# Ledger of designs, part 54: designed miniproteins, single chains, continued (4)

Each design is a single chain, and the fold is of that chain. pLDDT is the mean over its residues in the fold that is shown.

## One batch from the design tools (miniprotein)

Design m13866
Fold by ESMFold2-Fast:
Structure m13866 (fold): chain A 97 residues (1-97)
Amino acid sequence: GNAEKAVEDAKISAEGAAKATENAKGPTGVTGAGIAGIGASAGAIIAERKGGKEAGEKAKEYALEGAKKAKERAKGEDGKLAAEKVLKAAEAGAEAV
């Protein structure tokens, strides 16, 4: 249903945030990765609203795993800054679920 789609959308957003972090260069790239991280975080909240606590927890797991992958894929100073923004967004989403 809509809950399963919200969880899948959160997973895709989390994977996108990790990829954006890997490719982050300059202030625009860092900001873009941060926005992608916020999207994954928002996805967790949306999943909880549509599917209850269980869906929210699953989407939260994907957002946090995406942040971990972003940190692992971070390259140079800009990549590290991007990974920090993604992690902060994932942690904020986790607190909201």
Scores: mean pLDDT 80

Design m13867
Fold by ESMFold2-Fast:
Structure m13867 (fold): chain A 56 residues (1-56)
Amino acid sequence: DFLDTIPGLSPLDRARLRRLGADLATLQRFDEALLVGLGITRPESRAALLAFIAGT
């Protein structure tokens, strides 16, 4: 699962994204505001996700 490869993503935020069925293509369309709306409220988790998307 690609979610396990994202450094800095908290286990709770990883579980939340997995429960939502977020695939790589869907995640690439997420911005910071949408991540906050999904309950990813930790700045560190959002930074890790956005860095992963930018690097992909």
Scores: mean pLDDT 77

Design m13868
Fold by ESMFold2-Fast:
Structure m13868 (fold): chain A 65 residues (1-65)
Amino acid sequence: SMAEEFVKRAEEIAKSLSDKSATLAITGGKVTARRVEEGEIPESKLEEVLEKLRKTALSVDKLLA
């Protein structure tokens, strides 16, 4: 459930990005969700990881423009 919630939030971030950056953000979100499910990332860090993903996606989007 937490992993699904994280993927959904990554998809929300992707809505404001170009198609290429959106695909990267969604893919990164799914990889991160898998790591959370496997216990590699504690749930308490999800908000920090999500913010880093958003910032990285925006930076990549600007670089690709």
Scores: mean pLDDT 73

Design m13869
Fold by ESMFold2-Fast:
Structure m13869 (fold): chain A 80 residues (1-80)
Amino acid sequence: GSLKKKLRELILREIGLKLRIIGLEFEIRLLEERLKDPSLSDAEKAALRARIAALRAEIARLEAELKRIEEEIKKLEEQL
């Protein structure tokens, strides 16, 4: 395959990862808004904070993958 085909496949993967990260960031914002409710029990607050922490950890993993893909794209663009 041509360098252009490989570049297109990496760009599509980059777009997919960025959309997934945006979705997870949106979920975190909804949970952070829920945490502003003063009627929440300590147990409910702890559960929401644990969910936010898990989502942030997933984002960090996806951002590491995204960085690798972006580095591969840059290397291919330098060959064009």
Scores: mean pLDDT 89

Design m13870
Fold by ESMFold2-Fast:
Structure m13870 (fold): chain A 121 residues (1-121)
Amino acid sequence: RIEELQKLLAEDPNNARAWFNLGLEYLEQGKYEEAARYFRKAYELRPSLITLAFLLVAALKLGDEKLIEELMKEFGVSSIEELINYLIDVLEVRLPTIKDPEEKENAERAIELLREELEKL
């Protein structure tokens, strides 16, 4: 699976979906630094609240205070708790409108992971 994603990125380095899927593979392996890097690349190419949620999860698991501060500033929030709650609320509201099964599954996973990180604060 990782090899397939690397081949896609060798052909098209602007493939945001392939960068996002690499982020997911590395997140599942507990490789949070690589996961954050790949999610950041996906977000820069195609901004999405789902991608942002996974980027925040990776940053929180890594303890990357600088990246967390950058994300808080981008969203105009004063606390990590405020950013997490904002993302959970927006994703939950949008969840019934997501028609693509993979995108819906990713949104549900993002909500679950954000709630887990919120409980640790």
Scores: mean pLDDT 86

Design m13871
Fold by ESMFold2-Fast:
Structure m13871 (fold): chain A 99 residues (1-99)
Amino acid sequence: AAKEAQYQEALAALQAVLDKHADKKGLRELMRTQSLLVLHVLFGAPKEQIEAELEKLLKLFGDEEMVKKLREAAENKDVETLNELLLEMAKPYVEELKA
């Protein structure tokens, strides 16, 4: 199916970007987890895959309230709110790594 092919292409494109930053393990894992969460929500992946990425974010940040908000946005397929919350979580890391 075309949707399935697009999802696999998006996953392959993400892996290519992550491989370009292989020397930056912390940034790579953050980028991977956030991007996979958005892709899984956009393409309607099984709930188990969405929950796996949410669990990784909880382990990285320890912010149970933020993960709860991310889960709610994902369940509602609210990609705009999901992206806004993920960008807010990433801001301290992105600014520090640009320096």
Scores: mean pLDDT 73

Design m13872
Fold by ESMFold2-Fast:
Structure m13872 (fold): chain A 91 residues (1-91)
Amino acid sequence: GEAEKLVERAIELAKEALKLAEEAIKKIKEGSISKEEAEKMILEAEILVGLALIQLGVAKLIGAKEELIEKAREEIEKAEEAIKKAKELLK
């Protein structure tokens, strides 16, 4: 249904954010990226997490099953953790 599609979209956005944050972490550790470029990648990952949270919120309002919501929440939490690690490396 429509609620399930919104959950799937939230999961895909969270996965994209995770990949981007992990790429930023790798490039920061390798010294292959400027601080400004790393900050832009982190900002893009944060925007993707924000969009995932909006999709998940709408899915919840239109009656998505709790099990699917929890699955999306786990993927979002993984992305948020990677973003946090990337930010800590830039301090």
Scores: mean pLDDT 90

Design m13873
Fold by ESMFold2-Fast:
Structure m13873 (fold): chain A 81 residues (1-81)
Amino acid sequence: MAAERAAGEEALERFREAFEGLRRLAEQARTPEELELLIRGTENGLGQLEQMKAAYPQLAEEIEALEEELRALRERLLARL
């Protein structure tokens, strides 16, 4: 349990770093092609978070908070398309 939680926390931290990069790219996106790539990035990220939630159920609340932020980013990108 404790070791699984530590591994999950490391995976979640790496995901947060990737998500920060995605948010910065979203702020700079100007073309429909860039928006489409970023939307696919958010969809891939949501799939990864769903898998992480299955692997680390003790981190479900933290993962669900990131899923909500990622869905909000996806909706903003779709509104710009």
Scores: mean pLDDT 84

Design m13874
Fold by ESMFold2-Fast:
Structure m13874 (fold): chain A 104 residues (1-104)
Amino acid sequence: EELKRQALADLRAFADRLIAEMEELGVPKELIDRFKARADEVIARAEKRLEQATSEDEVMEVFGEALRELVRIAYEALKSVPKPLDERGRRLLEQLEAFLAAWE
């Protein structure tokens, strides 16, 4: 149960850090609000799946899948910015792209 609580807390913290980063980069509020809504859906689905998980491996599978979905959603939000990203925004986009590529 503690492992499940930690996984959920880590997903929320990760989503919050992505939101803060996007706000600092000047990403349009509409795109940030869309990310928040989609992230809430990802985390809610993960919470429901974690309630049914019976092993550490199942918890880690749910966590990994949710983390990858959060990265994908953030990547799509950054790609949707209508103006060129600065160096910080480009580095974040490259990091998210590398994470998704490592997943295959």
Scores: mean pLDDT 81

Design m13875
Fold by ESMFold2-Fast:
Structure m13875 (fold): chain A 60 residues (1-60)
Amino acid sequence: KNKEILKEIADTILERLKEMPPVELTEEQKEFIEALEAKDYDKASELHEKLTGTKWNPLP
């Protein structure tokens, strides 16, 4: 299901960010993490697009 796929992707991204805690996080990266923790996937997807320059598309 699309919602469950988005959650899985969000969890993976959050774990990846946690693996690099010594690196300074930008304001947008912090907001992205906060959105994921709040389970606000709509806001998280928007921030993901701003951070990576690509749209959040879990579909192949």
Scores: mean pLDDT 66

Design m13876
Fold by ESMFold2-Fast:
Structure m13876 (fold): chain A 96 residues (1-96)
Amino acid sequence: MSKEEIINYFNEMQEKILELVRKYEAGEITPEEFLEGMKKILDEYAEKFPFLKKQVERIKKRAEEMLKEGKDPREIAEFVSRELLFLKYLAELEVS
């Protein structure tokens, strides 16, 4: 797996997150459906990069906690996007 493939896959996951945020802001999905969509994106990321599975599970757990705390889905999306950026750097290091 090349660094370019890792970057392209990260960009694809970010676009899926942005689409999920757009649907939520348009009133097309509930906060709970938003969280389930985010978990699906994270699961796809862990399937592509199995060595990051523990980090992905930590992110999923924190996203669930944020929703229970009454955090806005936009704030949850920003958190997940930042964490995925960190995981992108970890994946790039593995292929270096």
Scores: mean pLDDT 83

Design m13877
Fold by ESMFold2-Fast:
Structure m13877 (fold): chain A 75 residues (1-75)
Amino acid sequence: ALTKGKIQNALSSTNFTQGEHNQIADFLLNEAEKNADNPQINTKIENVLSEIILNPSKFKNVQDVIAYAKQVLSA
């Protein structure tokens, strides 16, 4: 199951602040809740988290993360 703690732990290796981790986690959890009937939503969110961890240089700020997440979640 997707939890705020799981998201925060995944982001712990990034250069974002605790407040920025909370913004990202809250955004992703809200998207998961709004799309709970979509069987792909958790996989899409996990793909977003994997990209942040594997390619952190692609994400200069929280807005870059949210923009990327919106693109993945709408696909």
Scores: mean pLDDT 80

Design m13878
Fold by ESMFold2-Fast:
Structure m13878 (fold): chain A 68 residues (1-68)
Amino acid sequence: SARDVAHLRALAAHAAAEARALAEQGRYDDAIKTLESAIAYVEDGDPAAARALRAELERIRAEKEAQE
């Protein structure tokens, strides 16, 4: 339903914001885990939200690799 899609989208937005805050604190593994969990939860119900989360996941992974 439209309410279910709105819920998944709100959850995805919240997870992306939390992951960004964790990454800014240097907590990259926690940020990655947050995004992976959110992707698994939303991917079947909102593929567009899942794609946005995967893009953020790749960005955070790249930032982690840059912190050698």
Scores: mean pLDDT 86

Design m13879
Fold by ESMFold2-Fast:
Structure m13879 (fold): chain A 110 residues (1-110)
Amino acid sequence: MLYENDLEAVLTFEEPVKTEDALKQALKLLNFKEEYYKEERIVWVGPDKEKYEDTLVSRVIFLDKSVAPELYIKLAEPEEGKLYVFPYREAGEEYPQLLIITYESLSKLK
């Protein structure tokens, strides 16, 4: 199920999906421009980013900087035109969520 607005979108999967496939599905369903499918636009955040390909996620959450300012501030040098992507697991949850944080609103990325 997909929930969407210009600042936030949530895509929930019926079955857990690998992070790479989850990202690809989210970009497609949210109608991101083809340029954002390029590796140069996608910044995987975290110490074990090379291992994220094997991580299963139940949900993708897109957040504009205005909706997630505290998470965005934690990105050392955030840049316009880039997607900051990382799996985040809340305490007590079986599967992490894939967070996508951007400088600009969703409407500018379509």
Scores: mean pLDDT 76

Design m13880
Fold by ESMFold2-Fast:
Structure m13880 (fold): chain A 79 residues (1-79)
Amino acid sequence: KKIEELVKKALEVLKKLEEKVTNPSVKRTIESIKDLLKEALKRGNIEGIKKQLTAAITIARGFDPEAAEELEKILEELE
């Protein structure tokens, strides 16, 4: 249940990030990360969730430092 809440928060952060980004390639990367996060959650794949959150943090650092910090906090709560 806690993991589901954390993934939901991450998806909300990524949705807001996607709205701020104008580059189509970056938008597609964010969409892919969101899809892979949803898939990993459905499969109970915690390592998959951590991997996608790490990728999301890397992307967010380039566009929105606040979004990156929120995603880092979510990843820390999975430890």
Scores: mean pLDDT 84

Design m13881
Fold by ESMFold2-Fast:
Structure m13881 (fold): chain A 104 residues (1-104)
Amino acid sequence: SKEEEAKKLIEEIFELLKKAQEHVLNGDLESALKTMEEMKKKAEELAKLIPDEKIRKDVLTSMDTALDLMKEGVKNKDMLMAEIAVIVAGGTAVVAERAFERNA
C-alpha cells in the first residue's frame, strides 16, 4: 500500500538524518553532504506519495534548501551552517510524515 511505502521511506529518511547528524558531530561534512544527497533521493520518492501539491512542493523546496546549506557548510568548513542544514532536513521530514497522518 502507499501508506506502507511511505512509512518505509520515512523510516529510511530518519535513519539517514541520524547518520548526517553523526557525521556533522564528527566534523565529517563531506560524508554529511553525501548522506543528505541520499536523503533527498528518498524525500523525492516520498513526495510522489503526498496527495497535497503544496505540501509536496514545500517538502521538495525545503530539502533543496537543506542540501544547499550543507554544500555551503562543506565549501566554507562552516560547522554552524552544516548543523542548520541538518535541522532544516529534520523539519522537512516531520512535515512529510504529518502529511500522511492527515490522510490528505
Scores: mean pLDDT 86

Design m13882
Fold by ESMFold2-Fast:
Structure m13882 (fold): chain A 76 residues (1-76)
Amino acid sequence: MILPTRTGGTKLSPKEQQEDEERMKARIERLGPTISGLLMVSVAISLEKGGTKLSKDLQKAVKKFLESLTEDNLVL
């Protein structure tokens, strides 16, 4: 649920809001695969430690995301 606390046409808020939106968009595009990969790795490790066998598809997804993390995670 969004609250209209930042929208008001203030001189400072609009320009900082634009910069925040652009940074967030770039981060989402860059970090999206990283976040998904980390979640997949965490789930896969937890399942194996719990004695649950991993599905073949989960193993493939985890491996692909780990590789993409190495490629995309070059910049802070």
Scores: mean pLDDT 58

Design m13883
Fold by ESMFold2-Fast:
Structure m13883 (fold): chain A 94 residues (1-94)
Amino acid sequence: SAEREAQLLRLETIRWALESIRGRLPEELYEEMLALIDEIIAAIRNNAPEEEIRALYRRLIGLFEEVRELHADNPSLAAFLDDVIQALRAWIAA
């Protein structure tokens, strides 16, 4: 469906955003975030309940907030991460 395609494209965009900052994250945190994105994609493809998908998005937001705190002293990266977090919150009303 058009809605499903839009959601998957949004997750692909977040994956590209994450890849752009790969070298600025602990490898463990990067892998955890990638695995969670894949879990959200699988949940959407399997028609999981909206509440389950929203819970996974809230977990992803939490991980981006952890990354933002690791880079609180880098204004440009902090601003970029704030934009990603705001976008994720807007998409799910979390």
Scores: mean pLDDT 83

Design m13884
Fold by ESMFold2-Fast:
Structure m13884 (fold): chain A 91 residues (1-91)
Amino acid sequence: DQEVVDQIEKLAQQAVNSTPQQAYDLIHQASDLAEEKADELSVDSLERIGEYLNKAVVEVVDKMSPVQASSAGVRAAGVTGYALIKERKEK
């Protein structure tokens, strides 16, 4: 779990320091990795990943187009959604 969390944190940090287009691409890559690994990751790891992605989106939203910002935000929120659904099903 920690290796995937660390990889996504690195992608999120790169996004904050990148051009708007690169930030969009990096957030997309990180969310795709989280989605691919969602069934293998703990709820706590998915929550941490969702926090990193949402923080990155907030930091870069002012530099993105409205369409890019909306798309990135939806993908980041989706990871938090995976955590909530997984937690509910495990009870």
Scores: mean pLDDT 77

Design m13885
Fold by ESMFold2-Fast:
Structure m13885 (fold): chain A 83 residues (1-83)
Amino acid sequence: EREALLERIRALWGRYIETPDPAEQARLLAEMQRLAEELNADEPENAEELARVLREFQPAMIDRRLAKEGNEAEAARARAALA
């Protein structure tokens, strides 16, 4: 079941990157947060590992999304906020 939840989260990340609609992007992020909370509720140690993985991928995801919109200045600001 853990593997199924992780697979769903990965699929949602893929949709999030490809979705041009900001409202759908927000909905997908909320769904991923809900699934992450379910995963963390069962095992506290999973929370730290999940947080580390998300921190590793978040800068790349934000950069990829902003690059699609052609906003390099916005990408630089987003990276600074994550640092």
Scores: mean pLDDT 65

Design m13886
Fold by ESMFold2-Fast:
Structure m13886 (fold): chain A 68 residues (1-68)
Amino acid sequence: SHMTQVWDDLGKKSTDDYNKNHNTDLDIRHKIHGLYVDAINYMGNGDVSKAEELLQRRDDLVAELEAA
């Protein structure tokens, strides 16, 4: 019926919105973790300038995640 189709469409829209938000948050969180791990490795190798660059990029992504 027309009403059944409306409910199905609303359910699909809610699922799509959830998946979009969930995937975006996971991508940002994954990048934050990767940048931190890379920065520690560069610091351990004595490349302080590269480590500071990576930590700045991490801080920028943390600010982006907190603003969302």
Scores: mean pLDDT 73

Design m13887
Fold by ESMFold2-Fast:
Structure m13887 (fold): chain A 60 residues (1-60)
Amino acid sequence: GTPAFEDLSDEQRRQLVDASLAALDALEQDPANPKSAEVQQAAARARAELEAERARLDAS
């Protein structure tokens, strides 16, 4: 089964964060995806949260 985020090691969290950022980049670059203002704001917020988590892990 998929482990809960809280059960992940820092290394696994880094891998998940990096994969999630790459997925967001792929979705942003896909011309077939609808780009509503709400979707763009949600993606920007998710990216900021992921970048903050990566920075926290890098500082550890």
Scores: mean pLDDT 73

Design m13888
Fold by ESMFold2-Fast:
Structure m13888 (fold): chain A 111 residues (1-111)
Amino acid sequence: SLLALLLGLLGLLAGLAGLLLALASPALAGLAGVLAVIGGNLAAHAAELALASGRPDLLAATLALLGGTLATLAGTLAAKRATTVRQVALGIAGAIAGAGAAFLGLQALRL
């Protein structure tokens, strides 16, 4: 549960940072995509731990949902602002990881 909370919080912070960087400048699209991938993966692990606990860890599930949503937005915006194929791939990967984390977070919340 504490590990799920820490991973969820880190995923939320990475997703938020990625979104802010993607909004700030197209030159930061590559870094925003990397942060989206990191945030999405951390949020997904938080959701998996919340689902596996056998008791509702609503805070970890909520952090995973929010972090996954922010990572999805960050990845999508980073992909749109990307100037290279590799940056587009990172943005898409971040968006997919974020979407998966948000879905798992919803499942953990039993929504």
Scores: mean pLDDT 81

Design m13889
Fold by ESMFold2-Fast:
Structure m13889 (fold): chain A 64 residues (1-64)
Amino acid sequence: MLSPVFQRLVEEYKKNPPSEEAQKVAREIGEKLRGIGDGIDRGLALLRAGGTREQAAEAIREGG
């Protein structure tokens, strides 16, 4: 059984879904955030392998 709060949110989304433009912007932001995350992971891997902080900073910068 779904909670009443969750059912209310689903009903609101059905009545007033985000515009196509808003959904596109949300996807673009998500893509950018994923790139930043990938850069951080690469930077951490470089540091663990004995790389310099400068190399780690460059990897993060490439992601963002």
Scores: mean pLDDT 70

Design m13890
Fold by ESMFold2-Fast:
Structure m13890 (fold): chain A 83 residues (1-83)
Amino acid sequence: STVGEIAEAAIAWAKQLGTPEASELAIRGIEALHARDYNAPVTSEQLAAEAAAFAPDEELGKEARDVAYEAHMRSTVDNVAAP
């Protein structure tokens, strides 16, 4: 997956929750990701760490990780389907 895919997953998660706090966390996470190459590949460990950074609360962090993982898996499937 790419940094951009994780950022888009975080935005979608924040929109789904509809709270200002979730939006602020998503923006903060995206700003951290934008310090890196937007197209850079992300390792599974780095993906989990970046997802957790979007929501420091334990329950919200788990949801953010699940959303980021979903984006990662979709990217992998798309690459296999259209190499």
Scores: mean pLDDT 53

Design m13891
Fold by ESMFold2-Fast:
Structure m13891 (fold): chain A 81 residues (1-81)
Amino acid sequence: SATAERIRAIFEEAKRLIEEDPSLSEEEKKELLETLDRGLAQALAISETDPEAALLVVRALLHELMKLRPGLRERLLALMA
């Protein structure tokens, strides 16, 4: 579905931002990438029955990432536009 494609695109960009961030340790990257993988699986499952609820879950997860890593805030906000 179009929503599933959008969710995958958002998570692929979020993963790239984390992987490319030289300020993050390998341990921090691993924890954040694992959080994104769980979030992707949950959002995709929800998108099968409720695409709007799935996008709200994605938005909430990105906001939590911004709280944990303020340096990523600007780039993560761009993913929600």
Scores: mean pLDDT 82

Design m13892
Fold by ESMFold2-Fast:
Structure m13892 (fold): chain A 115 residues (1-115)
Amino acid sequence: AEELTRELVDLGLDDLGELVGVDLSKYREPLTKIAVEGTKEALRRGEVSEEIMRKTAEKVNSLPVPEELKPALQAIVLASVVLTARAAGVPVSEEAMKLLEEKGEEAEEAIKKLQ
């Protein structure tokens, strides 16, 4: 679980960095820590709930990173939690999936501002 969460965060940061032309490697460790914590909580509860997703997004939003990057970084971390939980056979609530979709849309709009 932890290894997969780490790999998914790394992949997301590499893809975003290429897309916006910025090295995001300095955010890898804090984002991975948040994603691993969210994944562990989902595994402990046996479900990825909206509460876990909102709490995880808020932790990303509190990081000392540029405001313009926050929506995309939130989407990467939330997607990492959802994908890792699914791989472990943990169900994802409808509300959690809807929140992930909403955060993905916010990320797309934010990325366009960086281009």
Scores: mean pLDDT 85

Design m13893
Fold by ESMFold2-Fast:
Structure m13893 (fold): chain A 74 residues (1-74)
Amino acid sequence: SPATQEWLARLLMEVQRIVLDESLSVDEKLARLDELERRALEFARRERLPQRTVDRLVGFFDDAKERIRERAAA
């Protein structure tokens, strides 16, 4: 639905904002992503989104956390 697409777009923007925020420590970024993922999965459950969408969300958050860790190691 358009509302779900708008929600996903805002979620992606919020994740990118956290990843790129130079004022946050690595641990603070990971904690914020964990909380955001929890809220996103709760929204997906309430809206009865398809399992494929849930799986993609989990993968997206895993990729974002990996990117933060790789950037910290560089």
Scores: mean pLDDT 85

Design m13894
Fold by ESMFold2-Fast:
Structure m13894 (fold): chain A 74 residues (1-74)
Amino acid sequence: MVQIDESLPAEILEKLMVQEAKRDIEEGRDAEELIAALNEWTARALAATTDPARQAALKRAHEAAVEAIKELAE
Protein backbone atom coordinates (compact mmCIF):
# COMPACT_ATOMS: atom_id res chain seq x y z
CA MET A 1 0.00 0.00 0.00
CA VAL A 2 1.26 3.47 -0.89
CA GLN A 3 1.62 5.74 2.16
CA ILE A 4 2.90 9.15 1.07
CA ASP A 5 2.40 12.57 2.63
CA GLU A 6 0.12 14.44 0.21
CA SER A 7 1.42 17.80 1.52
CA LEU A 8 4.77 17.25 -0.25
CA PRO A 9 5.67 19.37 -3.33
CA ALA A 10 4.19 17.95 -6.55
CA GLU A 11 7.51 16.75 -8.04
CA ILE A 12 8.54 14.99 -4.81
CA LEU A 13 5.07 13.44 -4.36
CA GLU A 14 5.24 12.06 -7.93
CA LYS A 15 8.77 10.68 -7.45
CA LEU A 16 7.97 9.01 -4.11
CA MET A 17 4.70 7.52 -5.34
CA VAL A 18 6.48 6.02 -8.38
CA GLN A 19 9.29 4.63 -6.16
CA GLU A 20 6.80 3.10 -3.71
CA ALA A 21 4.79 1.50 -6.56
CA LYS A 22 7.97 0.04 -8.11
CA ARG A 23 9.01 -1.38 -4.73
CA ASP A 24 5.60 -3.04 -4.23
CA ILE A 25 5.80 -4.68 -7.68
CA GLU A 26 9.40 -5.84 -7.02
CA GLU A 27 8.20 -7.38 -3.72
CA GLY A 28 5.69 -9.50 -5.66
CA ARG A 29 2.47 -7.52 -5.32
CA ASP A 30 -0.09 -8.07 -8.08
CA ALA A 31 -0.10 -5.17 -10.56
CA GLU A 32 -3.90 -4.99 -10.96
CA GLU A 33 -4.43 -5.11 -7.17
CA LEU A 34 -1.84 -2.35 -6.66
CA ILE A 35 -3.46 -0.15 -9.35
CA ALA A 36 -6.87 -0.66 -7.68
CA ALA A 37 -5.40 0.29 -4.28
CA LEU A 38 -3.76 3.42 -5.76
CA ASN A 39 -7.06 4.38 -7.44
CA GLU A 40 -8.90 4.12 -4.11
CA TRP A 41 -6.18 6.01 -2.21
CA THR A 42 -6.09 8.81 -4.81
CA ALA A 43 -9.91 9.10 -4.90
CA ARG A 44 -9.99 9.52 -1.10
CA ALA A 45 -7.14 12.06 -1.18
CA LEU A 46 -8.88 14.06 -3.94
CA ALA A 47 -12.15 14.04 -1.97
CA ALA A 48 -10.31 15.40 1.10
CA THR A 49 -8.99 18.52 -0.68
CA THR A 50 -10.58 21.45 -2.55
CA ASP A 51 -7.24 23.01 -3.61
CA PRO A 52 -6.93 22.76 -7.44
CA ALA A 53 -3.11 22.76 -7.30
CA ARG A 54 -3.08 19.87 -4.78
CA GLN A 55 -5.65 17.97 -6.86
CA ALA A 56 -3.45 18.41 -9.96
CA ALA A 57 -0.38 17.17 -8.05
CA LEU A 58 -2.25 14.08 -6.80
CA LYS A 59 -3.52 13.28 -10.32
CA ARG A 60 0.01 13.62 -11.79
CA ALA A 61 1.51 11.38 -9.10
CA HIS A 62 -1.23 8.77 -9.60
CA GLU A 63 -0.80 8.74 -13.41
CA ALA A 64 3.00 8.40 -13.12
CA ALA A 65 2.72 5.55 -10.59
CA VAL A 66 0.14 3.64 -12.67
CA GLU A 67 2.27 4.00 -15.82
CA ALA A 68 5.35 2.72 -13.94
CA ILE A 69 3.39 -0.33 -12.68
CA LYS A 70 2.14 -1.12 -16.21
CA GLU A 71 5.67 -0.87 -17.65
CA LEU A 72 7.07 -3.21 -14.96
CA ALA A 73 4.20 -5.71 -15.46
CA GLU A 74 5.08 -6.02 -19.16
Scores: mean pLDDT 75

Design m13895
Fold by ESMFold2-Fast:
Formats: sequence, structure tokens, C-alpha cells
Structure m13895 (fold): chain A 76 residues (1-76)
Amino acid sequence: KEELDKAVRELEEAVKDSPLYEQIREEVTAFFRAVSRGDKETALEHLERIKELALQAGVPEEVVERFYKAAKEFIE
């Protein structure tokens, strides 16, 4: 979780000035809610949306991939 928390902070810093900031933050919240319910399929759906939105917001691909990897490891 520590690596995932760090990756979330890195993602938030990268998008804080983006018009997509609130939408990405909502998807991250929905991801953690799905994980807490044991709903792996829903968590993966939110993870894919976060990746898509972050790339649209101009977040560097390396930052997005670090978040994606940490989040996927956290689910599994």
C-alpha cells in the first residue's frame, strides 16, 4: 500500500492543474472503494479509466505505468 500511496500522490501532483483533476480523483476513490469490497472486476474497470484519463491529462506515461502497476499489485 505504501508504494500505491506514493504513486497516487505522484499522479495527483501531475494532474492538479488539469480540468480532469476532479474526475481522476473520483475514479481513484471509486477504485479504492471497489478494492475494499473485494470487487476486483470493478476495481480493474476504474483502474483502466484512471489510466485513460491520466494520459488525456498529459501525465507522463512512466508516471501512469508506475501507478497502474502498483494498483494492480495491490488488487492481486
Scores: mean pLDDT 82

Design m13896
Fold by ESMFold2-Fast:
Structure m13896 (fold): chain A 86 residues (1-86)
Amino acid sequence: KDEELIKEFREALEKQRAAALAKHSPLTPAQKGMYYILQGDFEKAKEYVDEETFERAKKIYEEIQEYLKNNEVEVAKEYLELKKEE
């Protein structure tokens, strides 16, 4: 079920990027909740999602946040991957 929340996070981000070129695409309430969690606005996110969904999404957000922090060195990671042949 957490895998479904991750998909909704990714789709919300992709739709937001696409909306930057297009007029703008409407988001579902669940996607709006995910968007506010990504913005760090947890109080507003609770208006759009249930408490159980919010708690799980918050856990996923913490993991995504750690990934983004590590992804800051993704360029270096790609260079290391080229050296790591085996």
Scores: mean pLDDT 59

Design m13897
Fold by ESMFold2-Fast:
Structure m13897 (fold): chain A 60 residues (1-60)
Amino acid sequence: SAAERGGDAGGAAGAVAAGRGGGVETMQKLHYQAGLRTGGEEGGIAGRAAGRLAGEVSGG
């Protein structure tokens, strides 16, 4: 559904942004990959919260 896709997209976008925000050097690239994996879990929670807020804004 659109709501489910929005939540997944938000989580994935959050994880990608988190990972990229920290990367500039080769060493940071390794951290970027590790951060992307770990950020996936953290970003998932943030993405769900953002998705819920977006839903409330659309509904309100």
Scores: mean pLDDT 50

Design m13898
Fold by ESMFold2-Fast:
Formats: sequence, structure tokens, C-alpha cells
Structure m13898 (fold): chain A 63 residues (1-63)
Amino acid sequence: VEDVVALARRLYPDAEVRVLKDIPGKSAAVEFEVDGERYVLYGVVKTGSGGKPYVLYALAIES
């Protein structure tokens, strides 16, 4: 979750970030609001070549 929170804070430093989901080593989701629009940032752990994990991020606008 820490990496997802850090990315959200980096994109929108004035936004308050809420953790919606945190499954250690698998997935996380955080919510934040900018100018009345609600955003959700998802992070999902994937396995790369050679077995090294990486995180795939997706940003969704909810309204």
C-alpha cells in the first residue's frame, strides 16, 4: 500500500488519501479527491520475467 499512497501523494500532493484495500504482496487501492472529482488508484502485484515482482498501477475517475 505504501507505494500506492506515495504515488497518489506525488500526483496530487494536496489531496487526502484514504486506503480502501490493502492485501500485502498482492493488491491495494486508495481513494482521493481533487476539485470535487473522486479518484481511485489501484496497485496490483504482477510477476515479471525472472520471477521479480512489479506493481501495475491504474487510475480511475469515479464521477
Scores: mean pLDDT 71

Design m13899
Fold by ESMFold2-Fast:
Structure m13899 (fold): chain A 81 residues (1-81)
Amino acid sequence: MEERIRELARKLAELFGKKHGLDEEQVKEVEEGILKEAEEALKAGVPAEAVILALEALIARAEGNEEKAAELAAKTEALLA
């Protein structure tokens, strides 16, 4: 798995944990879930670049940046078209 995907999964899990008051173990479970979905997408032939953009879009949304999230989501869709 790409190091960038692991970095983004951890960041997304930490942001989710901060919003929902999750403990360290719960944040780790969220991170593992994100990594499993990313790994399944890669095994299904989804480009790593698309997975990275999708995770960046989710992080932007979690940070409240809806405009950036929409832009990144559109770029992800373009790569999968």
Scores: mean pLDDT 81

Design m13900
Fold by ESMFold2-Fast:
Structure m13900 (fold): chain A 64 residues (1-64)
Amino acid sequence: KEEEIVEGIVRAARTLVEVEGWSPEDALRFARNAAKAMVNAGKLTPEQAEEAIRRAEDELARLA
């Protein structure tokens, strides 16, 4: 459940860069905002949100 949310955030950030032509910086900002929103909604812990952001950073770095 929580793992699917984390994977969804990472996949969305990748798709924004690869399909929509977003900069990696803007896609990472999206991932940070999405993770924060999921914590506020009670769907992720702060630790899980941090993991989602870290995985998004790693994924976006591979696209550079």
Scores: mean pLDDT 82

